# Designed miniproteins, single chains, continued (4): the designs that were tried, part 96

Each design is a single chain, and the fold is of that chain. pLDDT is the mean over its residues in the fold that is shown.

## One batch from the design tools (miniprotein)

Design m15321
Fold by ESMFold2-Fast:
Structure m15321 (fold): chain A 90 residues (1-90)
Amino acid sequence: MEELEKAAEKAMERTREAAREAREESPEGARAGDQGLRTAEQNYQLGREDPSKGASYVSAMEISTVGLETETWLLRRRRERERRLEELLR
């Protein structure tokens, strides 16, 4: 149970970092980050209230975090391409 609690805390920290990075990229990224963070927070709280299902909630948090990191990465690549295109058109 303590192992799952530590895993949940680490997943939560990672989600917060991913959400912060997403917020800095764009309003779309900020929205995705906020949604991912809320999902992780809900799973974190549910895992604390129902330890017997803790592993399931930790897995959901980790999946959510990976999804958010992937969306942020794609958003950054898209932004970088758009910015380069704008400079080329000037």
Scores: mean pLDDT 75

Design m15322
Fold by ESMFold2-Fast:
Structure m15322 (fold): chain A 68 residues (1-68)
Amino acid sequence: KKKAAEIAFKHAEEMLEAAEKAPAEMAPVYAENAVGLADSAAFIDPSMKEKAEELKERALKVEEEKLK
């Protein structure tokens, strides 16, 4: 169970990095995928909720920054 959550969270981190590097048109897609993967990690392992919330906040900030 925890290994699956760690894999999902690692993919969320990779999608967040992709969102940071992407142009404004693509950044929301990567950020939304990062949020979804972080939620999946927290669902599989509730002990990851705090890390998932931090990543979700970061993804939202990246999306907002790209739209400005």
Scores: mean pLDDT 79

Design m15323
Fold by ESMFold2-Fast:
Structure m15323 (fold): chain A 100 residues (1-100)
Amino acid sequence: MLSPRQAMILIEASVTANRMLAYLAVKYKASEEEIERIKKLIIKTARENAELARKVGLEKAAELLEKLAEEIEKAKTAEEILELLDKTAEELDKLAKELA
């Protein structure tokens, strides 16, 4: 079983990768179809990370990731997706500091 610290590292790495994907979608002016594919990937990854967080007792991180998935479903632009991921990354960083 992963420790809470190890799980948080993996979750933060995953969110950072999704932030980079969203940033590149903004930079390259991703089409509506490309945005829908990116949304599906981020939602899936966020829900998988929420399950990992719950398994190791990181309930606040799990709630944050579930909220991210719901907000990404409603997002219409790559810029909105990037802003949601930036906010989630900042909130996860605060939770990670509480584990140290």
Scores: mean pLDDT 89

Design m15324
Fold by ESMFold2-Fast:
Structure m15324 (fold): chain A 80 residues (1-80)
Amino acid sequence: APSEEQKQEIKARLEEELAWVKANGPPVLAEAAQKVVDLHIQLLETPDPERQEELREEYRRFVRENEEEVREAYEELEAS
């Protein structure tokens, strides 16, 4: 498991990447990135295995439901 210092480093990096997407990406991509970052941070901070599995399942569901829309938005960003 990552140390508390490593967790803080990961959180800082995720927030920096999220800020970049919000500044440069379309709203749909920014909203998707926010959800992914929020779930990742929650997973890092949650010591309970059952709650970790619930968060992973929420992430998988979100990706599945939004995969095409997020992909199209990302391709549009890359083309710009």
Scores: mean pLDDT 75

Design m15325
Fold by ESMFold2-Fast:
Structure m15325 (fold): chain A 72 residues (1-72)
Amino acid sequence: MEVTLVAGGNSVGAGEAGRKLAEAGLAKGDMEAVQAGEKASVAAASGNLETARKYAEKAGELTGAKVTVVEG
């Protein structure tokens, strides 16, 4: 699975990326990955893109998803 997070860009897109990572964690039974993905989505929705980026990368690492972070 490939997920692109645009930091400083579309907050909706960042939230969607976090949601996909949380779903991937749930599919693998990794609750830490689910929590990281959920935190990424919440941070993106709150406009905290730095925190969203951090947790999206962690969720990707835990799920084996290829995460690309791009500054918008």
Scores: mean pLDDT 71

Design m15326
Fold by ESMFold2-Fast:
Structure m15326 (fold): chain A 108 residues (1-108)
Amino acid sequence: GPPPPVYEAPTREQLEAAGGLERYLDVSTPDELFELAKRLAEAGASGSFLQVRADGTVYAAVADGENKGAAVLEVRPDGSVTEKKVGNSDKALEEARRLVADARAQLA
């Protein structure tokens, strides 16, 4: 069968092809990371971005280029959740939830 999707940090070449290199080098908002993940997935690239803010807010953006799906998940310290997804996003969203859960467990 096909190999499982690989959710690693995007390469420089993938970021340049998606038009996102400058935004990746800056501290991006969840919305900016979602737009970057969407462009990466549309370009057929897979990758993930994870950020932890000083207030304990954790967010992840995941691109699944194989399925042309992208998702972003933001979880605040109070447990409130913001979720965005586009395309065939089921695998991207599952990976975003895993990344956020792992990061929040390390903060506890």
Scores: mean pLDDT 74

Design m15327
Fold by ESMFold2-Fast:
Structure m15327 (fold): chain A 60 residues (1-60)
Amino acid sequence: MEYRLTFKTKEQAEAAAYFAEVLGVEVLEVGEDSVVVKAPSEEVAREVASGVGALSVEEV
């Protein structure tokens, strides 16, 4: 499944992309305030989100 993670700052989005890669989660897109990841479940996407302080997690 693909999930969009939204953040307050660009630095948080960049940190989320790095954290996702460390967890073995595929990063599909990095925006100024968002990251799109391909994760096996919503739980994995939320783990990335919680680690970096995402504002929202949305399946896309």
Scores: mean pLDDT 81

Design m15328
Fold by ESMFold2-Fast:
Structure m15328 (fold): chain A 64 residues (1-64)
Amino acid sequence: SMTLEQLLEELRELLRASDWPQEEKDGAWHNIEATVDSLVSQGQEDLAKELVEAAIRLLRQRQA
């Protein structure tokens, strides 16, 4: 199983590879970081991992 840090790095790389405007990539990444930080602060690290994994799957599916 991947760590949360490894999952976040994979998601960041997928966002960088997307054809979205840079401002929209920056905004999306900021929202992802804020959501993950909030969940981890509440002891919900496993839920944070599930959400990042879901985001990775959705981005990969849209790029295929």
Scores: mean pLDDT 84

Design m15329
Fold by ESMFold2-Fast:
Structure m15329 (fold): chain A 75 residues (1-75)
Amino acid sequence: MRYQVVFRVEPAARPALIEKAKTLAARLGGRVLSVEEGDDTIVLTVDLPRQAVAQFVLELSKVPGVELVGVGAVA
């Protein structure tokens, strides 16, 4: 199932967040479909099992300089 996850991210934390997102999505049986970088935000579009999305969001929120803004299923 597809989800959009939006984070506020310090510039120095961006590579770590993106790398962790790709690795973690693969481990959870899914993948990162796109990464959209804004001025202070990153929008991740991910394909994940429904049961995995909470773990994915929680683990990425542990990256220093990263703050969760929102998560939603994509129709």
Scores: mean pLDDT 84

Design m15330
Fold by ESMFold2-Fast:
Structure m15330 (fold): chain A 81 residues (1-81)
Amino acid sequence: SEEELIERVAKELGITREQARDAVLFANAILELERKGYRLTDEEIDALAKHFGITKEQLDKVIEMVREEDERRQAELAAAA
């Protein structure tokens, strides 16, 4: 679940649950934009990470975790079809 992912992110990165929630929501938005062919600049990603009170490295890790979760969910749905 999203709540389980948020809890895991908060624990792994040593950030608050609120910071983790915002980072996960932002990561989902980035992945959605990437799927539609849009690209965010590195500077924009850095600025947003700072706004959430985390580093770009931490945000990159969150994006990775969200991507892996999305891929797992898609694989499960495909296997069930």
Scores: mean pLDDT 80

Design m15331
Fold by ESMFold2-Fast:
Structure m15331 (fold): chain A 92 residues (1-92)
Amino acid sequence: SYESLVAALEKAAKEVIELMRKNNTPLVDEIEALFKQLIAALKAKDFDKASAILGQLKDLIEQAEKLGMDPRVAMEAGSFVAFAEMALWVEK
């Protein structure tokens, strides 16, 4: 169900943020805020807003990588973004 998909994305977001905090990831507070906004938009079924937030999240992750984000953390964050993009594509 859509609700199960959003719950899976919310759980994955929490796991990525925990990994980011353990690795002293730059911009983690700003990234967490965008993850929360993304999940809220998905719960509201505001797919245009969710898509816009994903664009912002991708840009912020790229900035964090340039500031020295661990490559393994970057890979997990990128996997989350790809999963969220695929989910939005299926619902549109």
Scores: mean pLDDT 86

Design m15332
Fold by ESMFold2-Fast:
Structure m15332 (fold): chain A 95 residues (1-95)
Amino acid sequence: MKEMEELIRRFIELARAYQKGKGEERERLFEELRRATEELARLVAEYLGLSEQEIQQLLDWISRMSPRELVALVIGIAGLLGLDTSEILELHQSL
């Protein structure tokens, strides 16, 4: 649980930086957003008892997501975990 909360917090900070970034910085931050989302999704999927094959399929989908879709997925995960979604909902509207 704490590890998932820390990943969500890291994701929010990266998403805020991405929103303000331009050029190469923005592209680098997008890759960091995807990586944070992959780490979070893997932990949640393992917690929910998904098979390794289902986890790999989820990670494959994440690899093709836009920044806005990544934020939407993390909103869903945060909500599922009973965490405050207010900050990340504002980020979704900004991406």
Scores: mean pLDDT 81

Design m15333
Fold by ESMFold2-Fast:
Structure m15333 (fold): chain A 80 residues (1-80)
Amino acid sequence: GPLVTRRGELVLTPDTIEGTLPSSPQGRVLRFRGARGSLTDTTPKTASVELEAPREHVRFLRVRGTVRKGTMKVDQEELP
């Protein structure tokens, strides 16, 4: 799908990425398979992550943003 500029927040864990994407209704926490993030340092980093959403209508999402202390502030996401 198209890559769009939006804001959101993801928490990175060793096995999953969790959080609210801008496309997610009502701030519900999402878990993604096939994406791992364990960036726990305090230094801000720009990152691009490819996420696989475990639903039939969503295969892969690209998420870009800045990571700090295991949290990613999303600047862009790919819509399905």
Scores: mean pLDDT 51

Design m15334
Fold by ESMFold2-Fast:
Structure m15334 (fold): chain A 68 residues (1-68)
Amino acid sequence: MSLEEQLEKLYRELMEAIARLDRAAAERLLGELRKVMEEMGVPQEKIDEVVAALRAMLDDTAARRAAR
């Protein structure tokens, strides 16, 4: 599997974990995404931005569900 295919798979799995509010799975998948991006040579600043955005999505999804 290419690094790009691996990244896409991890992103899909992360979106599913976020939708289920499975925080443990989401954190594990974020760690795996970070590792793949590092192996691809993505700059640290860009990796930090992507991880922060995905964490914000998890927090937003949890807040929206809690407000219902």
Scores: mean pLDDT 80

Design m15335
Fold by ESMFold2-Fast:
Structure m15335 (fold): chain A 84 residues (1-84)
Amino acid sequence: MEAEREKLKEELIEKGASEEEIEKYEPLLGKLEVQEVKRKIVSRYVAEALRKIGDIVQKQIAEDPKNINSEKAKEEFEKLNKEF
């Protein structure tokens, strides 16, 4: 139970979710981690949580007018990809 929750958190972090965002989804993940819930079903909910986290992060970046550094970071990444 608890070990499975930690494993799901690690998978979400590896897929690009922040630790703070994982904490927000922990009550939802807890409801899905019952003895009768199969791994495959839990994986579908994890994928949906990752999509929601991605949407939240994108909205926060787009709606933060003071986050000029994020635009500079994107420009640096495009520059690196050009010389790949």
Scores: mean pLDDT 55

Design m15336
Fold by ESMFold2-Fast:
Formats: C-alpha cells, sequence, structure tokens
Structure m15336 (fold): chain A 108 residues (1-108)
C-alpha cells in the first residue's frame, strides 16, 4: 500500500530527527515495529536488507554516516530497484542521500 509506505517513511524520519544519534540496531528495530503496525512488513524487510548491505559497504570503506543518511540511502536503492533502474554505487548513493537531506532541512 503506497499510502501506508509514505506514512511509515514519515514516522521513521520523525523519530530519526528527534534522535540524530540513533544506532543502526535501533533504526532496524524501529523499521520492523512501524512496518508491523502499518501492515507493510514486505517493504520494511526490503528496507532493512538495503540498510544491512549499505552498512557492510560503508564499513569496508571506513565511512561513518548518521542513521538519517543511512535511511535515505536505503530508500533510494529500494526506489531504484522498484523502478527497474540501475542501483547506485555507494559514492553516488551518498551524494544523492545528502542532497535529499539538505533539501528537506531547507524546506523545514
Amino acid sequence: EEEKIKQMEAKIKKELLKNPSMSVEELIKLIKKIGEELGVESYSEKLIKYIKEIVRELEKKGIGVSSLLLFEMAKIRLEYEKNNLPIPELEELLELAKEKVIKEVEKR
């Protein structure tokens, strides 16, 4: 359900903005909880899969990111997969996610 997915994303983003130091483990638990509450477990499972993959890629390169940026990165990969677009590599994904975060903060 597209509307429920948007609601889930909004709820997760609200919690991430309240807790900028949220750990990856806390983010995964939050995604599972909200996905279950809204009945979008399939979407939450895919989102968690991308979070875990991105964390592994970041660790290999010694790059640290906030859970907010990590969440945006996972959403971008999932959106690209859903639309049958080539999945962005880590460096491109980081830039795309940063642009989304900056634009969102500027909009208030």
Scores: mean pLDDT 82

Design m15337
Fold by ESMFold2-Fast:
Structure m15337 (fold): chain A 80 residues (1-80)
Amino acid sequence: MLSEEQLADEVALSLARMAYSSTKSALENRDLSDDELKDDIATLESLRKRLLEIATDPATQKEIEEMIDKSIAMLEEKLK
């Protein structure tokens, strides 16, 4: 039986994975302006903070950080 904490960790991780997939898809299928890239980076940094407040398992927190950091890195590569 899943505890509420385990369910919260799974939901937070799923949101991080969806953010990564969405960022990758946007970069592959859209021509994003520098302003849009900067706004997306700010949104991902805000999301990371919120998801890390929800996640309680250290392994889940690490996977969330890795997914969001990869997403931010892809956007930063397009800016520079």
Scores: mean pLDDT 84

Design m15338
Fold by ESMFold2-Fast:
Structure m15338 (fold): chain A 76 residues (1-76)
Amino acid sequence: HMEELKKKAEELGKKYQQMADETIARAREASGDKEYAARILAEGAGQFVRDGKENPLAEKAAQEAVDRLLAEFDAL
């Protein structure tokens, strides 16, 4: 039912935002090693892209997480 799908999408949104926060924190901790920081961000973005393609309900949340990781990557 549509209402349950909307609730599931909200839960996925919160989950992906938390995962993005954790990935960004790890990359910032590694900021003295830009190559290692870039690798952390790229691996995280790849995982979110796969998750969004596998689950269309998570697509928007996963893309927003990817956008955040790419912004951090561009700032390196």
Scores: mean pLDDT 80

Design m15339
Fold by ESMFold2-Fast:
Structure m15339 (fold): chain A 79 residues (1-79)
Amino acid sequence: MTGGQFMALIAAAANLLVERGRVTSAEVRELAKQRFPDLELSDEEVERIVRLAAGFAEAMTGKPVRITRGDEVVAEIVG
């Protein structure tokens, strides 16, 4: 993917996390499909977007973000 697409998805995921308290790898894939329908994301790329979005959300809110991995990767604001 392009750097612009990558940053756009990180920003979108971070905004969802801040507004909703939670974002999932499935939601990131849905956002990517809606904004960039020809873009294919690997599991590694989706996880990187979630982790970077978590870092931005922590910086924006001052609250810790917990990342859990199961059937999907989930970032949640905690505290």
Scores: mean pLDDT 84

Design m15340
Fold by ESMFold2-Fast:
Structure m15340 (fold): chain A 74 residues (1-74)
Amino acid sequence: MQINQQAQDFFIQGSGLFIDGRFEDSRIFFQQSIQLDPNNAESWFNLGRVLQRLGRFDQSQQYFDRAQQINPNF
């Protein structure tokens, strides 16, 4: 499985922003990551976590479901 380097860079930046509590910025970077690599289950899962922090529970659940469809271990 070939990982797009730009998608990984967005994932790393989104993860750092999430740890810093910058949830809206984190959401933008994870959205860019999944746009470039839509098969990265971890990006979908972390985007779901960001949306929970933003109070967007219905959208969060959809993204968790997507992560599990890609990788059932999520």
Scores: mean pLDDT 83

Design m15341
Fold by ESMFold2-Fast:
Structure m15341 (fold): chain A 80 residues (1-80)
Amino acid sequence: PEIDEAYKKTLELVDSLSPEEKQRLVEAVRKIAKEGVDALTPEEKEFVRKFLDEIWKLAKGNLSLGLFLVGLALQRLREA
């Protein structure tokens, strides 16, 4: 099913990141939560944008699925 495939590929996307890349995403999320998105450098913003774009491609225009997959990815990053 499409949902199961998107779920699996989202976890694979997170798991394909190097330990350094995972740390960068966790730090970027912490900065956004504490200081807002404007606290990110242009390079950090591009890195986060590229990651989110990959997740949104997996959602294939389904807004609810896209939001779910973003939450899943953030949860997996915190567990890594």
Scores: mean pLDDT 80

Design m15342
Fold by ESMFold2-Fast:
Structure m15342 (fold): chain A 70 residues (1-70)
Amino acid sequence: SEELKREEEEAKREKERNEKIVKLLLEKVKENIEELAAMSDDEREEKLEEWYKEAEEQLEKEEKEKELLE
C-alpha cells in the first residue's frame, strides 16, 4: 500500500527532522550561552522558541530545495 509507505516515510522524516532541530538548537545555545545567562527567564524562553522556529524553517527550506532538484 502506497498509503502505508507514505505514513512510514513521514514518521521517519519527522524523527530525523526533530533530531536535526534539536542539534541546531543545541549548537545555537552553545554559541550564545553568555547571552542566554544575561537574559531574564521570559526573554530566554522567547529566544529558545525563536531559534526552534528558525531551525524548523531551515529544514523546511532544505526539503524544498531537494524536491526542486529531483
Scores: mean pLDDT 77

Design m15343
Fold by ESMFold2-Fast:
Structure m15343 (fold): chain A 100 residues (1-100)
Amino acid sequence: SKEENAKILSEIYDEAILFLQEMLEAAKSEEEKEVVEKVKKLIEETAKKLEEALDNNASLEELKEIVLEFLKKVREVVKDFPKMLELVEKFEKKVKEILE
């Protein structure tokens, strides 16, 4: 249902905010701080896209596709930063557990 999908997305969003906080705390270099800013922008853009999709009665499968595309984009942004990549892998595992 739309209400169940909204709850799932809310849980993912809460995990994304915790993930962003962990990234901010781990960022020591200017390059790492730029990576965090890019990830924050991706979270904000994806949250808006998910809200619009949910309002249009998108299926859970369609919402999952948006989330998986988001995770791919985040991995690409952090690929050259090992500590950030570890945080992304932890976040991906939590998101997949929520979606399964």
Scores: mean pLDDT 88

Design m15344
Fold by ESMFold2-Fast:
Structure m15344 (fold): chain A 70 residues (1-70)
Amino acid sequence: MQDYYLRRFDQYVSQAPNLSADQIDDVINDIDDMIQDVRRRLSPDDYQQVQQHADQTRQQIQSIRDQKRS
């Protein structure tokens, strides 16, 4: 189950260079929504793994967004 979310995050990072800054903001919101969903569905250990990967993904995507706005 956690593999689904990890794969989705990897896809977001891969796609981010092709997105506008506004589209990246939408992706960040989608990640936050997914994290709320996984909190209810996964074990605490799996949730922690997904949360850490999501945080790294968010940081990478935010960096790309900020470069596009510069």
Scores: mean pLDDT 80

Design m15345
Fold by ESMFold2-Fast:
Structure m15345 (fold): chain A 55 residues (1-55)
Amino acid sequence: SLQEHIERLERAIKSLQELKDLLAGKTSPFAQQVIATNEEMIELLKKRIKELKEK
């Protein structure tokens, strides 16, 4: 269902946020790139959820 799909996307956002939190304060180029990539993915998933809710 649409609701189940949205819930899966919300769980994915939570997992990405948790990974960002684990890397918070890390200064290595690798850690900074992972944080940036996760932030971009979270924003794309949030946009997708918004589109699904708006039809």
Scores: mean pLDDT 84

Design m15346
Fold by ESMFold2-Fast:
Structure m15346 (fold): chain A 72 residues (1-72)
Amino acid sequence: KDIEEAEFLIETVQRLAKHDAIENGDIMLTIVREARSYVENAEKVDPEKARELRKELDALEQQAIENTRLKA
């Protein structure tokens, strides 16, 4: 299910951020983009849950972008 896939991907990104956020920035961005597709599909079925997941993804994406920028 889209919500379950999004939650799994979010959890994966959180672990990558914990275990080397700067080195993993590009991988984190790729996974965040994939998770967004599942969240967008979930919005039609459960908009409140989708909103919560989207907020979490937005925070993780900003962290990944900043870490990628710091690496440069």
Scores: mean pLDDT 77

Design m15347
Fold by ESMFold2-Fast:
Structure m15347 (fold): chain A 76 residues (1-76)
Amino acid sequence: NPTKYPTASAYLLSTLGGIEVPEHVKKKAAEELVQYMEENGVSEEDLERDLTTSIGKKKALELMKLVKEVKAEREK
């Protein structure tokens, strides 16, 4: 949803287009993905599968690492 998760949506589109994004944009996309998971009851396993299908395994794992880091920061 580009309106509700604009940075995550933009990051995914940029990745599909082969466009490099700054680290702060990746972190903000990860923060929006954590919000998406919480609001929609999406597990880390479901998100990783969806991302792998959309942007490939390497990019999905990179983004999932940031998602896990954001979740850990929020739980502290």
Scores: mean pLDDT 77

Design m15348
Fold by ESMFold2-Fast:
Structure m15348 (fold): chain A 85 residues (1-85)
Amino acid sequence: EFQKELDEGVALLALSVLYVLSVKRNIPVTEEDVRLARRAVETIKATGNEEALKIAVDMLEKIANHPATSPELAAELRRLAEEAR
């Protein structure tokens, strides 16, 4: 279905942008960024695409493990990644 493919693509793109900005550019994630990540994960879960979900989880874990990410937000991102499995 076109809408599901579009929603999944936009969600993955959003997470990819967040990953690049945080992990590659050392820009600390904010609470707003974590809320965006949560919405993106819920969108991907709704599509049932296991491969897309695996990519999302990997990106979340890399962001959470980055030194620029605060311990509080890192814990929230790890919880989100665990819930997504």
Scores: mean pLDDT 81

Design m15349
Fold by ESMFold2-Fast:
Order: sequence, then structure tokens, then C-alpha cells
Structure m15349 (fold): chain A 94 residues (1-94)
Amino acid sequence: EKSDNQIIGEFLSYWVLEILAKEKGLDLEKQMEMFGVKSEEELREKVRQAREVFDVYLEKLDEVGKNTTSKEEFLRLLDEALEETAKKAKELLE
């Protein structure tokens, strides 16, 4: 099995590439090249999976920001957010 850090890193790469593609107005060919996919259908699926994984992370970050008053508590909840993100990523790899 891939480690949690490897799985998170892979999906984080797709999420970052999606953000850059939107901000730079990249054409379909460049987006496919950046995502390492051979078809528009594969591109859409990778973007969908990345969004689904990191939507969980962003929801947990919002909760952390509202509910923490100390650095130690903040770091603990960030670690928990990464664990939940890794769990979601593993479900999509089934």
C-alpha cells in the first residue's frame, strides 16, 4: 500500500494543478499535459477526485480555524484533517 503521505501528495499535486490551470487560463491540451492524462475524460475524473479529497481537507481547516485558541491544538487538528483527507483518497483508489 502507498503511505498516507504519498497518497496525500499525489492528490495535492492534482489539486494544485487544477488551481493553476484556472488561474492561468490554460487550454485543454496544457491541462492534460500537467495532469499526465491522455484524454479529457481522464482529466475530468482526476480533477473531480482531487476536488472531492481536498473538499474534506478544506472543511476540516474551517473547523480548526473556528475552534482552536492554541498552537498545539491547531497542529493536532491539522494532523487529524490530513488523516481524514488520506482516508477519503484511499476510498477513491478502491
Scores: mean pLDDT 69

Design m15350
Fold by ESMFold2-Fast:
Structure m15350 (fold): chain A 69 residues (1-69)
Amino acid sequence: MIEELQRKLEEKQKELEELRAQLRQMEAEYAATGKYSEAEVLAKRFEYARKQQEVRQLQLELERLKREL
């Protein structure tokens, strides 16, 4: 159980890091060139925020299980 949650957490953290990199690039290009619309940047921010919530939830569940062990 704990190992499975750790695997899921690592996977989601990797996805979060990739989204963070994409968001930073989009924000930089938005500021410099106007390549992306404000709505597109905002949509990417929402994707990032959702992924952060998923990671946080898994972290809390993993911590709970470790303490109950």
Scores: mean pLDDT 80

Design m15351
Fold by ESMFold2-Fast:
Structure m15351 (fold): chain A 96 residues (1-96)
Amino acid sequence: MALSVEAQAALNRMHRAALAGDREAATEAALRLLEHASPERAVAAAANLAAGLRAQGREEAAEVLVEATREALLRAGEEDAAAALPAAVEAALAAL
């Protein structure tokens, strides 16, 4: 299912913040994503973005994105989704 305009805008802010190395801005954007997407969809979207960044050699940006997404999920009380995030990133990377 496609993301809403608001969820996509949040994901775009996460991408820009991660490229800038701004974990705080990336975490705030991830919290905004969770207002407009289920935890499962947020994990899938963030995992696909992180895998894409890793494939482009943007490893530091991918790490900021993954850490910020995990922190946002934990702040939202979504421990199971937070625990699933590393495996989702590896699966997304393998599918590229």
Scores: mean pLDDT 86

Design m15352
Fold by ESMFold2-Fast:
Structure m15352 (fold): chain A 59 residues (1-59)
Amino acid sequence: GFELTPTPSGDTIALTGTAPSAAAATTAVGQLAAALGPEWQVADLVISGTTVTATLVRA
């Protein structure tokens, strides 16, 4: 399972939490960006072990 906490701020959404693997984290963050709409992009994604930090931005 995923434990991701979104922190929205204007045209930016910060995601922090854990994922079971780097592949799972990458897929989930990409799917979240796609679900928000074509204007939202993954600007940053850092995975260390099971810890995930990511930033989504509205272009």
Scores: mean pLDDT 79

Design m15353
Fold by ESMFold2-Fast:
Parts: C-alpha cells; structure tokens; sequence
Structure m15353 (fold): chain A 107 residues (1-107)
C-alpha cells in the first residue's frame, strides 16, 4: 500500500555521518551501506526505513533509536517512529516485538 507520509526533518551532515559510523561499529555493515546511499541521495525517509527494517530483523531497537535520532536530528521523532513500529507489530499480533519496540521508545 502507498502511504504519503510527511517528510522527516534531516539531521546535520555530521550527525548523519555519525549515524552511519554507529551502524558500522555495531557490525550492521549492509544496513550502513544502504543508509549512506539513501542519505547521499537526500532521501532521509528511505534511510530511516532501512534502519527500521534492520531493527525488525535483529531486534536492535535501542540502536535504531540512536541512529534515527542522528539521521532526523530529533530524539522525539525517533521515539515517535519506534512507537509507530510497536503499534504496527501489535496490530499484526506480534506482541513480543511490539513490547520490545515500545521499551526502546521509552528508554
């Protein structure tokens, strides 16, 4: 389904570079490459989507919160995105994933 979402505010270039470095330090090399490519294209929403997919696959929701904070320049926006993920998991009957995402949002 196609959902038109408002554009996520971008963080500074320095913050975006720190986000990629943090993913690389965590061993998330493929995700770091995808995030870097999206940010180089000016596609902040796509960069965040790659981090969200990584968090969903590995359960690394706290790392995702930190990385999204750097990409968007806003911890509030990162928490909002993680709460949205938690609601999506709950709607799909994935209560354990929903609880983990919720905990990361409130940390």
Amino acid sequence: SVVELPATPPGSREQQEKAVALLEEAGATETAEKVRAALEAGDVDSAISHVVAFAAERGEFELAREVITLISGSEEEARRILRSMALGYADSGREEAAERARRAAEA
Scores: mean pLDDT 80

Design m15354
Fold by ESMFold2-Fast:
Structure m15354 (fold): chain A 65 residues (1-65)
Amino acid sequence: MIKFTPPKNPAAQPYWDEAKKLAEQKKYLEALQVLLRGLRQFPDDEGLLANIEALAKEAKKTLPA
């Protein structure tokens, strides 16, 4: 189960919400793409970075690479 950290910038909230929705559907790669898009707009948001790391870890657990 992925523990989502809220974004530091409230303007990044829509990316966080969309990624959480995708992760709940087990679409971890799509959720990662949404968070990466958010990070491109808010590169200093440590909350988005933490969620990217959590999603990548969960994706690796499901997909051997």
Scores: mean pLDDT 74

Design m15355
Fold by ESMFold2-Fast:
Structure m15355 (fold): chain A 112 residues (1-112)
Amino acid sequence: MKGVPLEKLLEIAKKELPIAEKEGEVAAVGLNPEAKTGVLLTLPGDASDEEIRQAARQLAYAGATVAIVMGPEEASERLAEALREEGIKEVYIAKNAEEALKLLEKLVEEAK
């Protein structure tokens, strides 16, 4: 996965997270505050364990040290666990797009 600057990540997330919520998708926003970069991935709400593991690896390989997960409860918990297994220790589960965006805005401001 290719990382984007945090300000661009926030713009993308503001558009993509509400759509993912409406479509019943699970979304992960991975960021590296030190590098000031991040990535956003979406998966179907019924994503397989292998798809979830691959997404977690992609965030880790992109250098994410913090992640925000949003989506259906079961898929969100599975993705959060996979992210922690890949070494991302700071993982937040947001109940909806609004909460995910508030968390992301706070983390982006703290990184500046």
Scores: mean pLDDT 86

